# Designed miniproteins, single chains, continued (3): the designs that were tried, part 16

Each design is a single chain, and the fold is of that chain. pLDDT is the mean over its residues in the fold that is shown.

## One batch from the design tools (miniprotein)

Design m8528
Fold by ESMFold2-Fast:
Structure m8528 (fold): chain A 84 residues (1-84)
Amino acid sequence: SLLERLAELERRLRELAENRADPAEYDRVAEEVRELMREMGVPEKEIQLVLGAIELIKLKIENPEMSDEELAQLGRERHQEILA
């Protein structure tokens, strides 16, 4: 089912974050999430919000020197742009 596929993708994202996986794996999961959410009829803005969150996780892995405050601010700015 679509819900089962979504749950599997959520589990994979959690495992990637916990295991500090290769940043390229986040791009693969993000694409699968995009395709599944479009199949489920999720509005494009909601899809962009989820993909934005995945990108922020990837940025932290690629740039460990970035502060949590910097990441949070960037996330808020992107969130506002998507909802505009």
Scores: mean pLDDT 76

Design m8529
Fold by ESMFold2-Fast:
Structure m8529 (fold): chain A 74 residues (1-74)
Amino acid sequence: SREELAERSLEVLLEFLEEVDPELAKELRQFLENTDDEEKITEAVFRALSRLSAEEREALIARVHAVNEELRAQ
């Protein structure tokens, strides 16, 4: 479902951030604990992505895309 894809994509993002920017990962996790608003979550994710390098962003997008393709195939 769309919700499962979104949840898995967010999990992949948080795991990636823990590897490259642990402080940003912590900030995002704390924000997510305090909101269920999809628009606010999307905005927070966008802000986190904007703090990554172009190379890190490309690597993350590739990882998320691969996971989403696997879930769609199931």
Scores: mean pLDDT 76

Design m8530
Fold by ESMFold2-Fast:
Structure m8530 (fold): chain A 74 residues (1-74)
Amino acid sequence: RLSSGKAKVLGISEDRAEVLESEADIPKGTILRRMSERTLATVLDDGEPTIVLARLSQPWRVGQTLEADVYAIP
């Protein structure tokens, strides 16, 4: 199973956010991309072992801080 947790992130574009703090072992400053359920499944099937994924489907804007569900593949 994948390591997962909550992260506090900062929106930097319409589809990208920067990690400020994370419960999962994800470095501060990591850039996460908003993913649909379909896209997340595709990345999990084709991905390298060290992929960081996030569910960022909630409404957000540039400069907004929000909580995201994050997944790390070791």
Scores: mean pLDDT 59

Design m8531
Fold by ESMFold2-Fast:
Order: sequence, then structure tokens, then C-alpha cells
Structure m8531 (fold): chain A 64 residues (1-64)
Amino acid sequence: SEERERLERSRELAREIAETLLSSTLEAMKKILEEAGIDVSEIGDEAEPEAEDKLLALAFELSR
């Protein structure tokens, strides 16, 4: 059905957008932290919640 195909396409696009936004956000945060002299080598290139949490913790320490 056309409706089902439309829904599947929308889901795929939403997934791609979410993945792109997550990876772009992680890259931007890593750049900022690296420029601030913080070692981000322990943070992987994978867009995982754990990596985001580590980046936030480092950013919080930088603000002290």
C-alpha cells in the first residue's frame, strides 16, 4: 500500500536525520573540548549514549 511505503520512507529518513545530527553533535563537542586542551581520546567515534555522557562530564569539568 502507498500509505505503508510512505510511512517506511519517513521512518528511514527520520533515522538518517537522527544519526546525522548525533554524529555532527559529537564531532562538534569533541572539537570544542580538544581546542580547550581536553583529551577526548577515551571517547569513541560511535554515537552512543555513553559517549555523550562522557562528553557532557568533560564539558562540566571545563566550566569549573
Scores: mean pLDDT 64

Design m8532
Fold by ESMFold2-Fast:
Structure m8532 (fold): chain A 101 residues (1-101)
Amino acid sequence: HMEKEREELKKKAKELAEKYKDQTIPNVLTADLKPREIPLAEAVKALIEFIDDPSNPTAIVRATTAAMYSDEVYELLVKAFELLGREDAARQFKAAFEDWK
């Protein structure tokens, strides 16, 4: 049951990564914060990593960064938090994102 819903979310994330393969965003994902661009698709792939391992803090940060540049990624990340039973995280993420926008 839950595995089917995770696979559907991962499939949608893969479709978004393909859609954004030629788009870049500022690099805020490396610890040294070097001023360079990275492919948005790379950040979207972190959403798949998060769905596969919700305890991976790097995947959470990278997926959150991708969501800042794509409303579609934002919607998928919210669904992933809710699916994984992290309703408090989903609520905090929505609140922080609304304040950021």
Scores: mean pLDDT 71

Design m8533
Fold by ESMFold2-Fast:
Structure m8533 (fold): chain A 64 residues (1-64)
Amino acid sequence: HMPPKELVDYAIELLEKRPDDPTGIIEELKKRFPEYTLEQILNAIAEALKKLGREEEADIVKSL
C-alpha cells in the first residue's frame, strides 16, 4: 500500500534539509500530519529515501 503523496513529498523536503536528523524528521511529520499513524509516517520516509537514491536506509526504515 503506497503512503500518501503529501507525506512522501514533505519527507523528501525534510531529508534534503536535514539528512542527519531522523528523529527530528519523524517529529516534524507527526506535527504537520497528526492524523497519520507512526507506521504511515515511517513508510513515507522509506519511500522518500528510495526516491532520493538512499535505498539501503529505506530498507532499514521498513524493517522497523
Scores: mean pLDDT 78

Design m8534
Fold by ESMFold2-Fast:
Structure m8534 (fold): chain A 56 residues (1-56)
Amino acid sequence: TEIAGENAADAMRNAGLPEVPAKTVEDAIEAGFLAMEKDPGAGLTGILGALEAEKS
């Protein structure tokens, strides 16, 4: 289940993006995890944000 993807789509729509393909969101998340391997702080912050949104 890609709940994080749905939350990201909602945020992007709010930013003015009318369409968010699931594959694009998934690729972005995968790239985020890859970046976290090099910069854990940035990646962890993104994950925490998604988790908070899911809890709300």
Scores: mean pLDDT 55

Design m8535
Fold by ESMFold2-Fast:
Structure m8535 (fold): chain A 73 residues (1-73)
Amino acid sequence: LSPEQRERLRRLALEERLSLAEIARRLGVSRATVADALEEMVRAGELPRDHPTAPLLDPSPAEAAALAAAAPA
């Protein structure tokens, strides 16, 4: 991401409290790119540590698969 895109991402995350998918849509990048940028910003102290998981309004299909990893009877 360019510095301009990072600044816009930061505003969308903090002010609009958008999900990863919505931020990716607004910026025209992949969700993985947004997640990587948010992780770096959290590490730098630009975002709260809880923010990347707080807006879980959109169920992630990839993460939903991990929830099925439970032993049967």
Scores: mean pLDDT 65

Design m8536
Fold by ESMFold2-Fast:
Structure m8536 (fold): chain A 87 residues (1-87)
Amino acid sequence: MEAVERAARDAIEEARRRGLSDEGIAVMAAGAAVNALREQGVKLTEEQENEVLDAAHEAALAHIDEPVEEVARAVARAALEKVEELL
């Protein structure tokens, strides 16, 4: 959880620093969450990675106006819940 949430938070902060759109922020946050899961040893097929990315992306957009910590937590939670469903 903590590693995935931290990766999502760092990605959101970087995306906001670059002046990306809400969509751009969501894409970077979702990608960071999936990369963190791989670094933690979670093995996903390409199809499973796409499902996790979609769940994390949707969570990021749903919480986009909230503080970065809340968006990052929502992204991490959605990614981990989807991994539990798939594995």
Scores: mean pLDDT 86

Design m8537
Fold by ESMFold2-Fast:
Structure m8537 (fold): chain A 65 residues (1-65)
Amino acid sequence: MEEELLEKAKEALDNKDYETAIEYARQLGPVYEAIARAVADNDGTSEDFEAALKAVENTRASPLP
């Protein structure tokens, strides 16, 4: 279910349907919604969305600042 919403959000971003992408991302959670909004504000694509998600996940996995 979450994987399907993520794929739909990425597809919407590639179609430049930012409102639909944000709506799917909102259903995944506030972090996903924030990333989708940032990508939309910068006329980004699904690649930018995936890069941002990986960056957030990598930061969370590195507890030693």
Scores: mean pLDDT 75

Design m8538
Fold by ESMFold2-Fast:
Structure m8538 (fold): chain A 94 residues (1-94)
Amino acid sequence: SMKKELVEEMIKLGEELLKKAKELGAPEDVLNIMEKNIKEAKEYLEKGDYEKAIEKLEDMLKTAYIYGLEHKDEELIKEAEEAGKKFKELVEKM
């Protein structure tokens, strides 16, 4: 399924953002929320619920972005904005 492949690519981008957030020193509570949302996105993907999988990935992205804004982490903000643009492009292909 093309939708399945696009959601799998979004999950991969989410995992890359999580790795970058960790490298940039995001705190464990933020990283745990991001990881939980990625895990739940994978579970919805296995069920064929692509809409809920996308919602979980968007929640993960929002967590990183809001943390970056509140703590003036310019590098994390940039990484989250780049991931968000790629998410939008993938969703528009569905």
Scores: mean pLDDT 89

Design m8539
Fold by ESMFold2-Fast:
Structure m8539 (fold): chain A 87 residues (1-87)
Amino acid sequence: KVEKASELFKKLAKEAEPELRELYEKGKTDEEARRKAEELAFKVLLEALEKAGANPELVEKARKALEAGDWEKAQEYIKEALEELLS
């Protein structure tokens, strides 16, 4: 389970890398670009978790929290999904 999530994350991160790098570098001086980079990183992580077989309820809760702009709740649900997947 852990291995599948890691491999899927690497694949998705590689595809998103040019956009993530550009947003991350701009995010050092632009708060909006930093937020967009964080949002893209969370979306890539959620997609990898879903494909790795993480708890779909936790993935959906994280996605809804992200859409609502509640980054703290999104991080908590992602952490719970990872901990369950790693167990």
Scores: mean pLDDT 72

Design m8540
Fold by ESMFold2-Fast:
Structure m8540 (fold): chain A 81 residues (1-81)
Amino acid sequence: SEIEKLRKEILEAVRKNEPEEKIKKLFSEYSKLALEEAKKKADELVKAGKMTEREGAVKLTGEVLRRIGDLLEEVLKIKRE
């Protein structure tokens, strides 16, 4: 998946001590893809009648924050090594 490829690129850039601007750009691209995937999933659940539009918005926000948090924990682990 594109999001998994970007995650690996970010972790590799951090390991190689790539310029902060490059890592920042990759993180921005990751955040955009995370938002798109979460929105698609939330929209599908709303269309299937499994949740309201408001519940979908909350789930979308939670999924994006969870993915970003998980990636930040992986980055911090590399920087602590």
Scores: mean pLDDT 83

Design m8541
Fold by ESMFold2-Fast:
Structure m8541 (fold): chain A 88 residues (1-88)
Amino acid sequence: MKYRLTITIEAESKEVAEKALEAAEEALKETEGFVEIAEKKLVNETLGVISAIFESKEAAERGGEKAREAALKAGAKKVEVEVAEASE
């Protein structure tokens, strides 16, 4: 069974939101058990979403922690992390 990790990033500006999404993506790709990026977009100028598929719940949880730290370090104001079973 695979797991979907969804990260929602809120930032002060579009430039910070883009940098936080980039940092989160890099952290996710470096996590053991990473499969693929499912989605990456700006919902608006200050809100971004990135989703990734992982081999296990534990891998998704580790990826979420790393991505949250990376996004906050990049200047994100808020980071929300959700882990759920993938529908496929």
Scores: mean pLDDT 86

Design m8542
Fold by ESMFold2-Fast:
Structure m8542 (fold): chain A 84 residues (1-84)
Amino acid sequence: NKNTLCNELASFLETTSTLSKELSQKIAEIVCKNVPLSVLQTTPLWKIALQIRALILDVELPEEDKILDKDTELKLKKELRPLV
């Protein structure tokens, strides 16, 4: 279930970062809107969370650690940066 994956992503972001529960939930909702369900189901959520944290902190990840395509990454950058 997509909703279950989004809730797990929110919990992972909250647990592994300085983000509040409320902000982690908002970020996870934006990610789930922009990332295909197939990617969410076939990729370890910690890898997605790692890339999302890098986007929020404006740090560059090695290409091998990037799971999201460049178009999705750009959309998430625009939507997530104003939140932090």
Scores: mean pLDDT 77

Design m8543
Fold by ESMFold2-Fast:
Structure m8543 (fold): chain A 80 residues (1-80)
Amino acid sequence: GTLTLNAPAGLTLVSSKKVGDKYELTLNNSLPVPLTIGGVTLNKGTNTLTLKPPAVLPWRSGTSSGTVTVTDTSLTITET
């Protein structure tokens, strides 16, 4: 299945595919600073992130931070 991305402006989902019990996500980061999700750094431009749902991971970009919630159908980034 395809994941739905709910994220801040500047982060877009290019593609998603299921590989075994994991999702391999291709994300484009157009934010002015790098974004980290669960200890993985997403640089400006195209990045690959592999996640096994269900998961709850921390994220940070510059002064903004919060949680990433991953399910079988969605990836949601919330600021806290």
Scores: mean pLDDT 77

Design m8544
Fold by ESMFold2-Fast:
Structure m8544 (fold): chain A 84 residues (1-84)
Amino acid sequence: EAERLAALRAEIARLAEEALRLKEQGAPKEDVAKIYGRIAALAGVMSGRPEETIELAYKELKELYGEEFAEIAREAAEKALAEL
């Protein structure tokens, strides 16, 4: 149990680092949004409320980065959740 949570936390940390690297390299917003979506899906699995967590992330990303970014992130989160 603790090992599974540690593994999920490590994966979220790696994805956050990847998102920062993509931003520093001037990658398209779409690529950054997809990473944020995957982070939301993994965080949702850790919380036991994936749908609620993804919806909250969508609302926050929409306020910070706009609707297009938030929509891409939500689609990526839903796809990642289906693959988990």
Scores: mean pLDDT 83

Design m8545
Fold by ESMFold2-Fast:
Structure m8545 (fold): chain A 87 residues (1-87)
Amino acid sequence: FKEELIKLAEELYEKVKPSLSPAEQDTVEKLLKKMKESEDFEEIIKYADKMIAAVAHAGLKNNDEELMKLAKEASEKVKKLEEEYKK
């Protein structure tokens, strides 16, 4: 679960990085680091959600439909992974 969630987050960041400001990149990188350092399942999900929200807010602020789409798709994948883990 943790490895799949981190991979999802890293793939999202790689795709969106060129569209993010340096400050937004720093925010996402710090949240990725928190996900990697956390041993608590709820904490890892919390940081994943915060990272995706940061990408979505960047997309809204810059009217970037692709950023918003990638954030939405990542959010849906996180929810599916969480549901599979809870089953």
Scores: mean pLDDT 80

Design m8546
Fold by ESMFold2-Fast:
Structure m8546 (fold): chain A 92 residues (1-92)
Amino acid sequence: AMAKREQLDKLFDEAVKIAREAINKLRRGEITPEEFKEMIDKLEKILKEMEALYDQMVAEGLLSPEEDAYYRSRIKNLKLVIEGLKKKLEEL
């Protein structure tokens, strides 16, 4: 349904905002390793919610091939962002 698409888009937008805030605070020296890890943990939680919602939409046959590719790409991109942030955390 439209609501599931909107929820998935909202989750991705929230994840992008958290990731940008984490990077900006790290760049300014305004974040502790503990706070940075908490932001990564929030991103991982959002990723799990996005994957669960995506799986529901696939199971319900709600996605065109183009929409499937689009949401799969967004999930993959968020995974890459999280892995990049984890690497930065190891350097703190």
Scores: mean pLDDT 86

Design m8547
Fold by ESMFold2-Fast:
Structure m8547 (fold): chain A 70 residues (1-70)
Amino acid sequence: SMAEDEKRALEQARRGAEQMALGLQIYTGSTAEPTAEVRREGENLVATATAGEAVLVVRTPLELAIKNSS
C-alpha cells in the first residue's frame, strides 16, 4: 500500500540521513554529536544532517524515495 511504501521510504531516508551526518562529522572534524532528522514536506522528503556548525539538507521527491527503497 501507499502508506507502507511511505513508511519504508521514511525509514530508508532516516538511515541515509544518519550516514550523511556521520560523513559530515568526518568531513568537518567536528567533535559535536551528529544529528539526523527526516520529515515529509508535501510531495518531498526532507533530510537534515548536522555536525557542529555544519548542516546538510537534502530534498527528495517522495515517489523517487519510494522507488529507491525497494
Scores: mean pLDDT 82

Design m8548
Fold by ESMFold2-Fast:
Structure m8548 (fold): chain A 75 residues (1-75)
Amino acid sequence: GSGAEAGRKALEAAREAEERGEGSAALSNIYDGIKSGGPSELVAEAGRYAERAARREGDPAGERAAKQLVEKALE
């Protein structure tokens, strides 16, 4: 369904953002996935990629935001 597509798209975008070291772009895509009602599991995986991307950039605020978004998606 549409939610599953949103989750997969967020995961792919987060992975691409991680390769570029772009945590903000990854977080934006994960947030859109949550808003679209995507499957929590796929959104959580995208959150892990966003967290790694923020860590590569040395962005502690971005890491914290990614963790909170993952936690919210799993609730």
Scores: mean pLDDT 70

Design m8549
Fold by ESMFold2-Fast:
Structure m8549 (fold): chain A 61 residues (1-61)
Amino acid sequence: SAEDYFGQGVLAAASGDLETALAYFKKAAELDPRYQPYVDALEDPAQAAALVAGIQALFGR
């Protein structure tokens, strides 16, 4: 599901694997356009840094 792909993307981003995170976010957005802002954020260097920092603060170790 789109939610499963989004979850995989969040875990990849938490581990610093941004290429895998972007791939999963794109898959999620293909199934549900609600996830398109996360693709857009990760493709924008300024927004990507903030998004990754937020995810790592919650999930990264």
Scores: mean pLDDT 80

Design m8550
Fold by ESMFold2-Fast:
Structure m8550 (fold): chain A 73 residues (1-73)
Amino acid sequence: MSKSKELEEKVEKAEKEAEKGKEDPETAVETLTKSRDQLSKLMYEAAKLGDSEVAKKAAELANEAKKNAEEFS
């Protein structure tokens, strides 16, 4: 399996965890903050591999998780 595909799958998993985190207001800030941090790391790894599309998607999802965490805080 390519490294880009592995990163894409990790990004999809982090996205699903962020969506699930929005369903529990008591833990939403913690869950969304963890998802943001994970997506930021995945963005950096994808950028190092030259995979601009995966890096962009991870960055957009990290920013969305940050905004959602701010709404619950």
Scores: mean pLDDT 78

Design m8551
Fold by ESMFold2-Fast:
Structure m8551 (fold): chain A 88 residues (1-88)
Amino acid sequence: NKDLEKGKEYFEKAKENDPNSLGYAGLATTHLLNTIKNSDGKTRKEAVEKLLDLIDWYVAKYNVRLSARTQQFLENLRAELKELQAEL
């Protein structure tokens, strides 16, 4: 549960438009992915929902800076997370 809490905390810090916003987004992603890997049920579902929110926010904010490879990776990850969410 500390990973879920840290993931949510870093995502809020990323949204503050701090110069370290990208760093906070990366930390949030790491903690949320760790939560998805190491938890079940409601905690996993919340982590999936928060990671989807983060991906949508990140694409909206940094779209013009993303390489084609990064865009494809995020699209694939988003699709996998939505499929997982439907099964939770």
Scores: mean pLDDT 79

Design m8552
Fold by ESMFold2-Fast:
Structure m8552 (fold): chain A 68 residues (1-68)
Amino acid sequence: REALDAELRRLIAELEARLDQFSPGLRALAQELIAAAERMLADPDTPEEQRRAVIEWMRMLLAIADRA
């Protein structure tokens, strides 16, 4: 859990730093993922599977930004 929570915090910071590089639609998605990740960090009962899923989506969005 701690390793996943650390990765969520890192990805939140990375997405926040790159919000201006996204189209309006991708920026809205990035903001929703950031909000979901922040809720997961605040909720100790969030399943590990859900944390991993959000991490994967955040990584995909960052990869899109890196190619733009």
Scores: mean pLDDT 78

Design m8553
Fold by ESMFold2-Fast:
Structure m8553 (fold): chain A 73 residues (1-73)
Amino acid sequence: MEEAIEQIKIAENTPEGQAVLERAAKVAGIKDYSKLPEEEKEKAIRLYLEWARQRGRLGLANDGVAGPVPLPE
């Protein structure tokens, strides 16, 4: 479990992870992703990682066809 959380935090330091957080902030009506609650940041990153895993590691996650980032409810 903690290892999975650590992977999420590592993703936050990647351009892809930052893009996910920025999109989550926009969906939540926040202009700055740094102001997102930690729980929402973790949910967004976790959902993105699972979505990216489903799409494979072939760069499909950052393609134009990727569409909007799915967020938890």
Scores: mean pLDDT 59

Design m8554
Fold by ESMFold2-Fast:
Structure m8554 (fold): chain A 78 residues (1-78)
Amino acid sequence: SELLEKLEELLEKIEKEEDPKKALELAEEALRLFEEAYPDAEIELGVARLIMAVGVAVGEEKEGSIKAVKLLIEAVKK
């Protein structure tokens, strides 16, 4: 799956990223790619966005980004 490969590549980039803002930007790109492929996956999209928003709110942008992208990867594997 091209989408799965791209999401896994973005996850690796996030895990290696030292800048929390860049980690969040990479997670936003992953969310965009997932939404383009699965625009009707309202639950997965909503939960991923909520995880990212909570990460920003508590100063854990990188941790939230990792969790959100992992959720999207698991959704693609179904």
Scores: mean pLDDT 87

Design m8555
Fold by ESMFold2-Fast:
Structure m8555 (fold): chain A 77 residues (1-77)
Amino acid sequence: MRLELHVTPDRVVELLEVGDTVLASVQPADGSRTVRLAAPAGTEVELYRDGKPYGEPLRTRAAPDGGSVVELPEPTT
């Protein structure tokens, strides 16, 4: 299972790859460093900003309300 998170100034796109299936979800950028995801806890997250790799791969943590969360790294300028 592979998760890509594509961050732009106005939105966040979650691409979850499960086998040969890609599930896409789009949410508004809320300025929050914590993003809630449908992927299970322990999923590896590859971050992309403006189509480029952004920081080191992260791993999702369990969310109390189901699914998982990931904390975005500090903005790189």
Scores: mean pLDDT 71

Design m8556
Fold by ESMFold2-Fast:
Structure m8556 (fold): chain A 77 residues (1-77)
Amino acid sequence: MKKEIGEETAKKILELVKENPSAPKEAQELLEGAAYYLKLGYYDTAIELLEEAERLFPDSEVVKEALKIAKEAKEKI
């Protein structure tokens, strides 16, 4: 289940990036990096990247949604 949850969570975050092409490029790169670590099962590292994105872009809805998705995934493992 841990790997499957990580892969599914990564897909959701990558879909958020695709659906929000107008989001800041740096935020997109941090979300893609977080998705990579989620696929590997490194949830804490992924969350740290998303928290950095939220710090840099506090009003970004896509970053807030990605952080919520990653934190909810960690609660399931």
Scores: mean pLDDT 81

Design m8557
Fold by ESMFold2-Fast:
Structure m8557 (fold): chain A 66 residues (1-66)
Amino acid sequence: KAKEFAEKVQKEIREKLLAQGVPEDVADSIGQAAYWVALQALKAGESEEKARENAIKTAEDILKGL
């Protein structure tokens, strides 16, 4: 299911951010954004690989903007 994949991507990104020392509330916020990006990409017919790439790029852009 698209939701299950998006949840997996969210968890992976959140765990990576926490490992880098990002505060839990910030990691949660970025993870949630990544979840929606991945879910929207899958709903638009993109592959799981592209959905993950888009989610990671979004997380990186948010961190760079901070």
Scores: mean pLDDT 82

Design m8558
Fold by ESMFold2-Fast:
Structure m8558 (fold): chain A 60 residues (1-60)
Amino acid sequence: MEEIAALLATLPEPVRAAVGKAIQDALDGKTPEQLREDLLAAGVDPETAERIAELVEKLK
């Protein structure tokens, strides 16, 4: 959780809100592929999107 919170803190406010929603949806049962697509659609770069997806998988 701490690493995810730190990554979210580096994102601008509107992107941060969209990323938070995508992470919540992933914890509620969306696939890792859907999480990555949602992060990319929110304007997150591919490297950061992959890192967030890996951290979310570790929390499950």
Scores: mean pLDDT 76

Design m8559
Fold by ESMFold2-Fast:
Structure m8559 (fold): chain A 56 residues (1-56)
Amino acid sequence: MDEATREELRKRLLDMGLSEEQAESIVAQADMLLDLGKSLEEAREEAEKQAKEILS
């Protein structure tokens, strides 16, 4: 994942109410999903799902 996309995702997760540590962990997992052949859109959807589960 490029730096601009990573920063955009991190900012979105922080705006949702996650801590910096939680946001960074989810961003790292999204990078891993891309390495496994997932699309950027799928990685973002999984990140948002995980954020919602943490905030529930």
Scores: mean pLDDT 80

Design m8560
Fold by ESMFold2-Fast:
Structure m8560 (fold): chain A 71 residues (1-71)
Amino acid sequence: AKEQVENFLEENRGGLIAYAISLGVPKEKAEEVVEETRKRALENADLLKNPLDIGPWTAGILREVVAEHLA
């Protein structure tokens, strides 16, 4: 579970950075937002019951982190 989440995050790092920027995160903070997303995803990897949902699941965590940074 954690290994699959870590591999997804590494393979899709550029996409996650671009997504964070598209949600209003400044470019200089986008890497920090993605790193927080990575940490939360790895800590909660046991909550991912279906590996096919990893994309939407990770995007959900990223949106939570973005909301906290824009608040």
Scores: mean pLDDT 81

Design m8561
Fold by ESMFold2-Fast:
Structure m8561 (fold): chain A 88 residues (1-88)
Amino acid sequence: MKLSEEQKKKLEEIARRMIEEGISTTQLVAAALKAIGNEINASLGFPTVPLSEREQLAVEIHEELLELGKKAGIDNVLKAFQELEKKL
């Protein structure tokens, strides 16, 4: 199924923000994994490694993409991302 116009606009806004900030999909995943590692360390009583401002932004973008995927379906978000890649 196609994304709604509002969902497509939101995805394009996220993609544009990633380009403006110079954040790649690899950097989104890396930041998310670091955040998870910090949660595990905190639960075990170990010291955490602070996220940089850029890594915090990457985590926020990753969470927005997950939220969009939950509402619109992961396959629909992936297809729209592929369409944006062809336009870039």
Scores: mean pLDDT 75

Design m8562
Fold by ESMFold2-Fast:
Structure m8562 (fold): chain A 93 residues (1-93)
Amino acid sequence: MKEVLEKEAKKLEEEIKKKETAKNLARLAEVYNYLGKPEEAKKYAEKSLKIGDKKEQLLALSSLSRAYYLLGKDKKAQELYEKALKLKEELEK
């Protein structure tokens, strides 16, 4: 629900102001995708990807792929989706 997502985004932004983590950044990116704000989602997903471990990178790649898709960058979205799938397989090993 949009109202729940807007409240979650505000909560995550306050948490990030106090302490920035890859997990909080990736989750905020996903929330922004659901809110129809792919540029914001891209920004936070890219930052999450740079500082995260493999498990955190999976969430960041998934959010970044969706953001690119919403921006009409289908080739880049597909490439990032394929990277997320490969990473998921590695984590299940």
Scores: mean pLDDT 83

Design m8563
Fold by ESMFold2-Fast:
Structure m8563 (fold): chain A 79 residues (1-79)
Amino acid sequence: MIEKIVEKILEIAKTGNRFDGEVALAIGEMTLAFAKRSGDLEEALLVAKGILEAAKLMGFPEEVIERYQKLIDELEKEL
């Protein structure tokens, strides 16, 4: 299911609709929080990478991109 969630987030981000993209990122962040709480670091990493790619596609500021990259680096360190 996580792969399908990431796929849908990226699909929505590519539409260029700001509102739909913001909603997709919120869903991604909730999914990431759930995976982290469940201790599934591999799923958390997959979702975090999807969020980063979606944020880049939507043209988010460098500070936001760097925050997601740092989160990915921290998750990879825990694997």
Scores: mean pLDDT 78

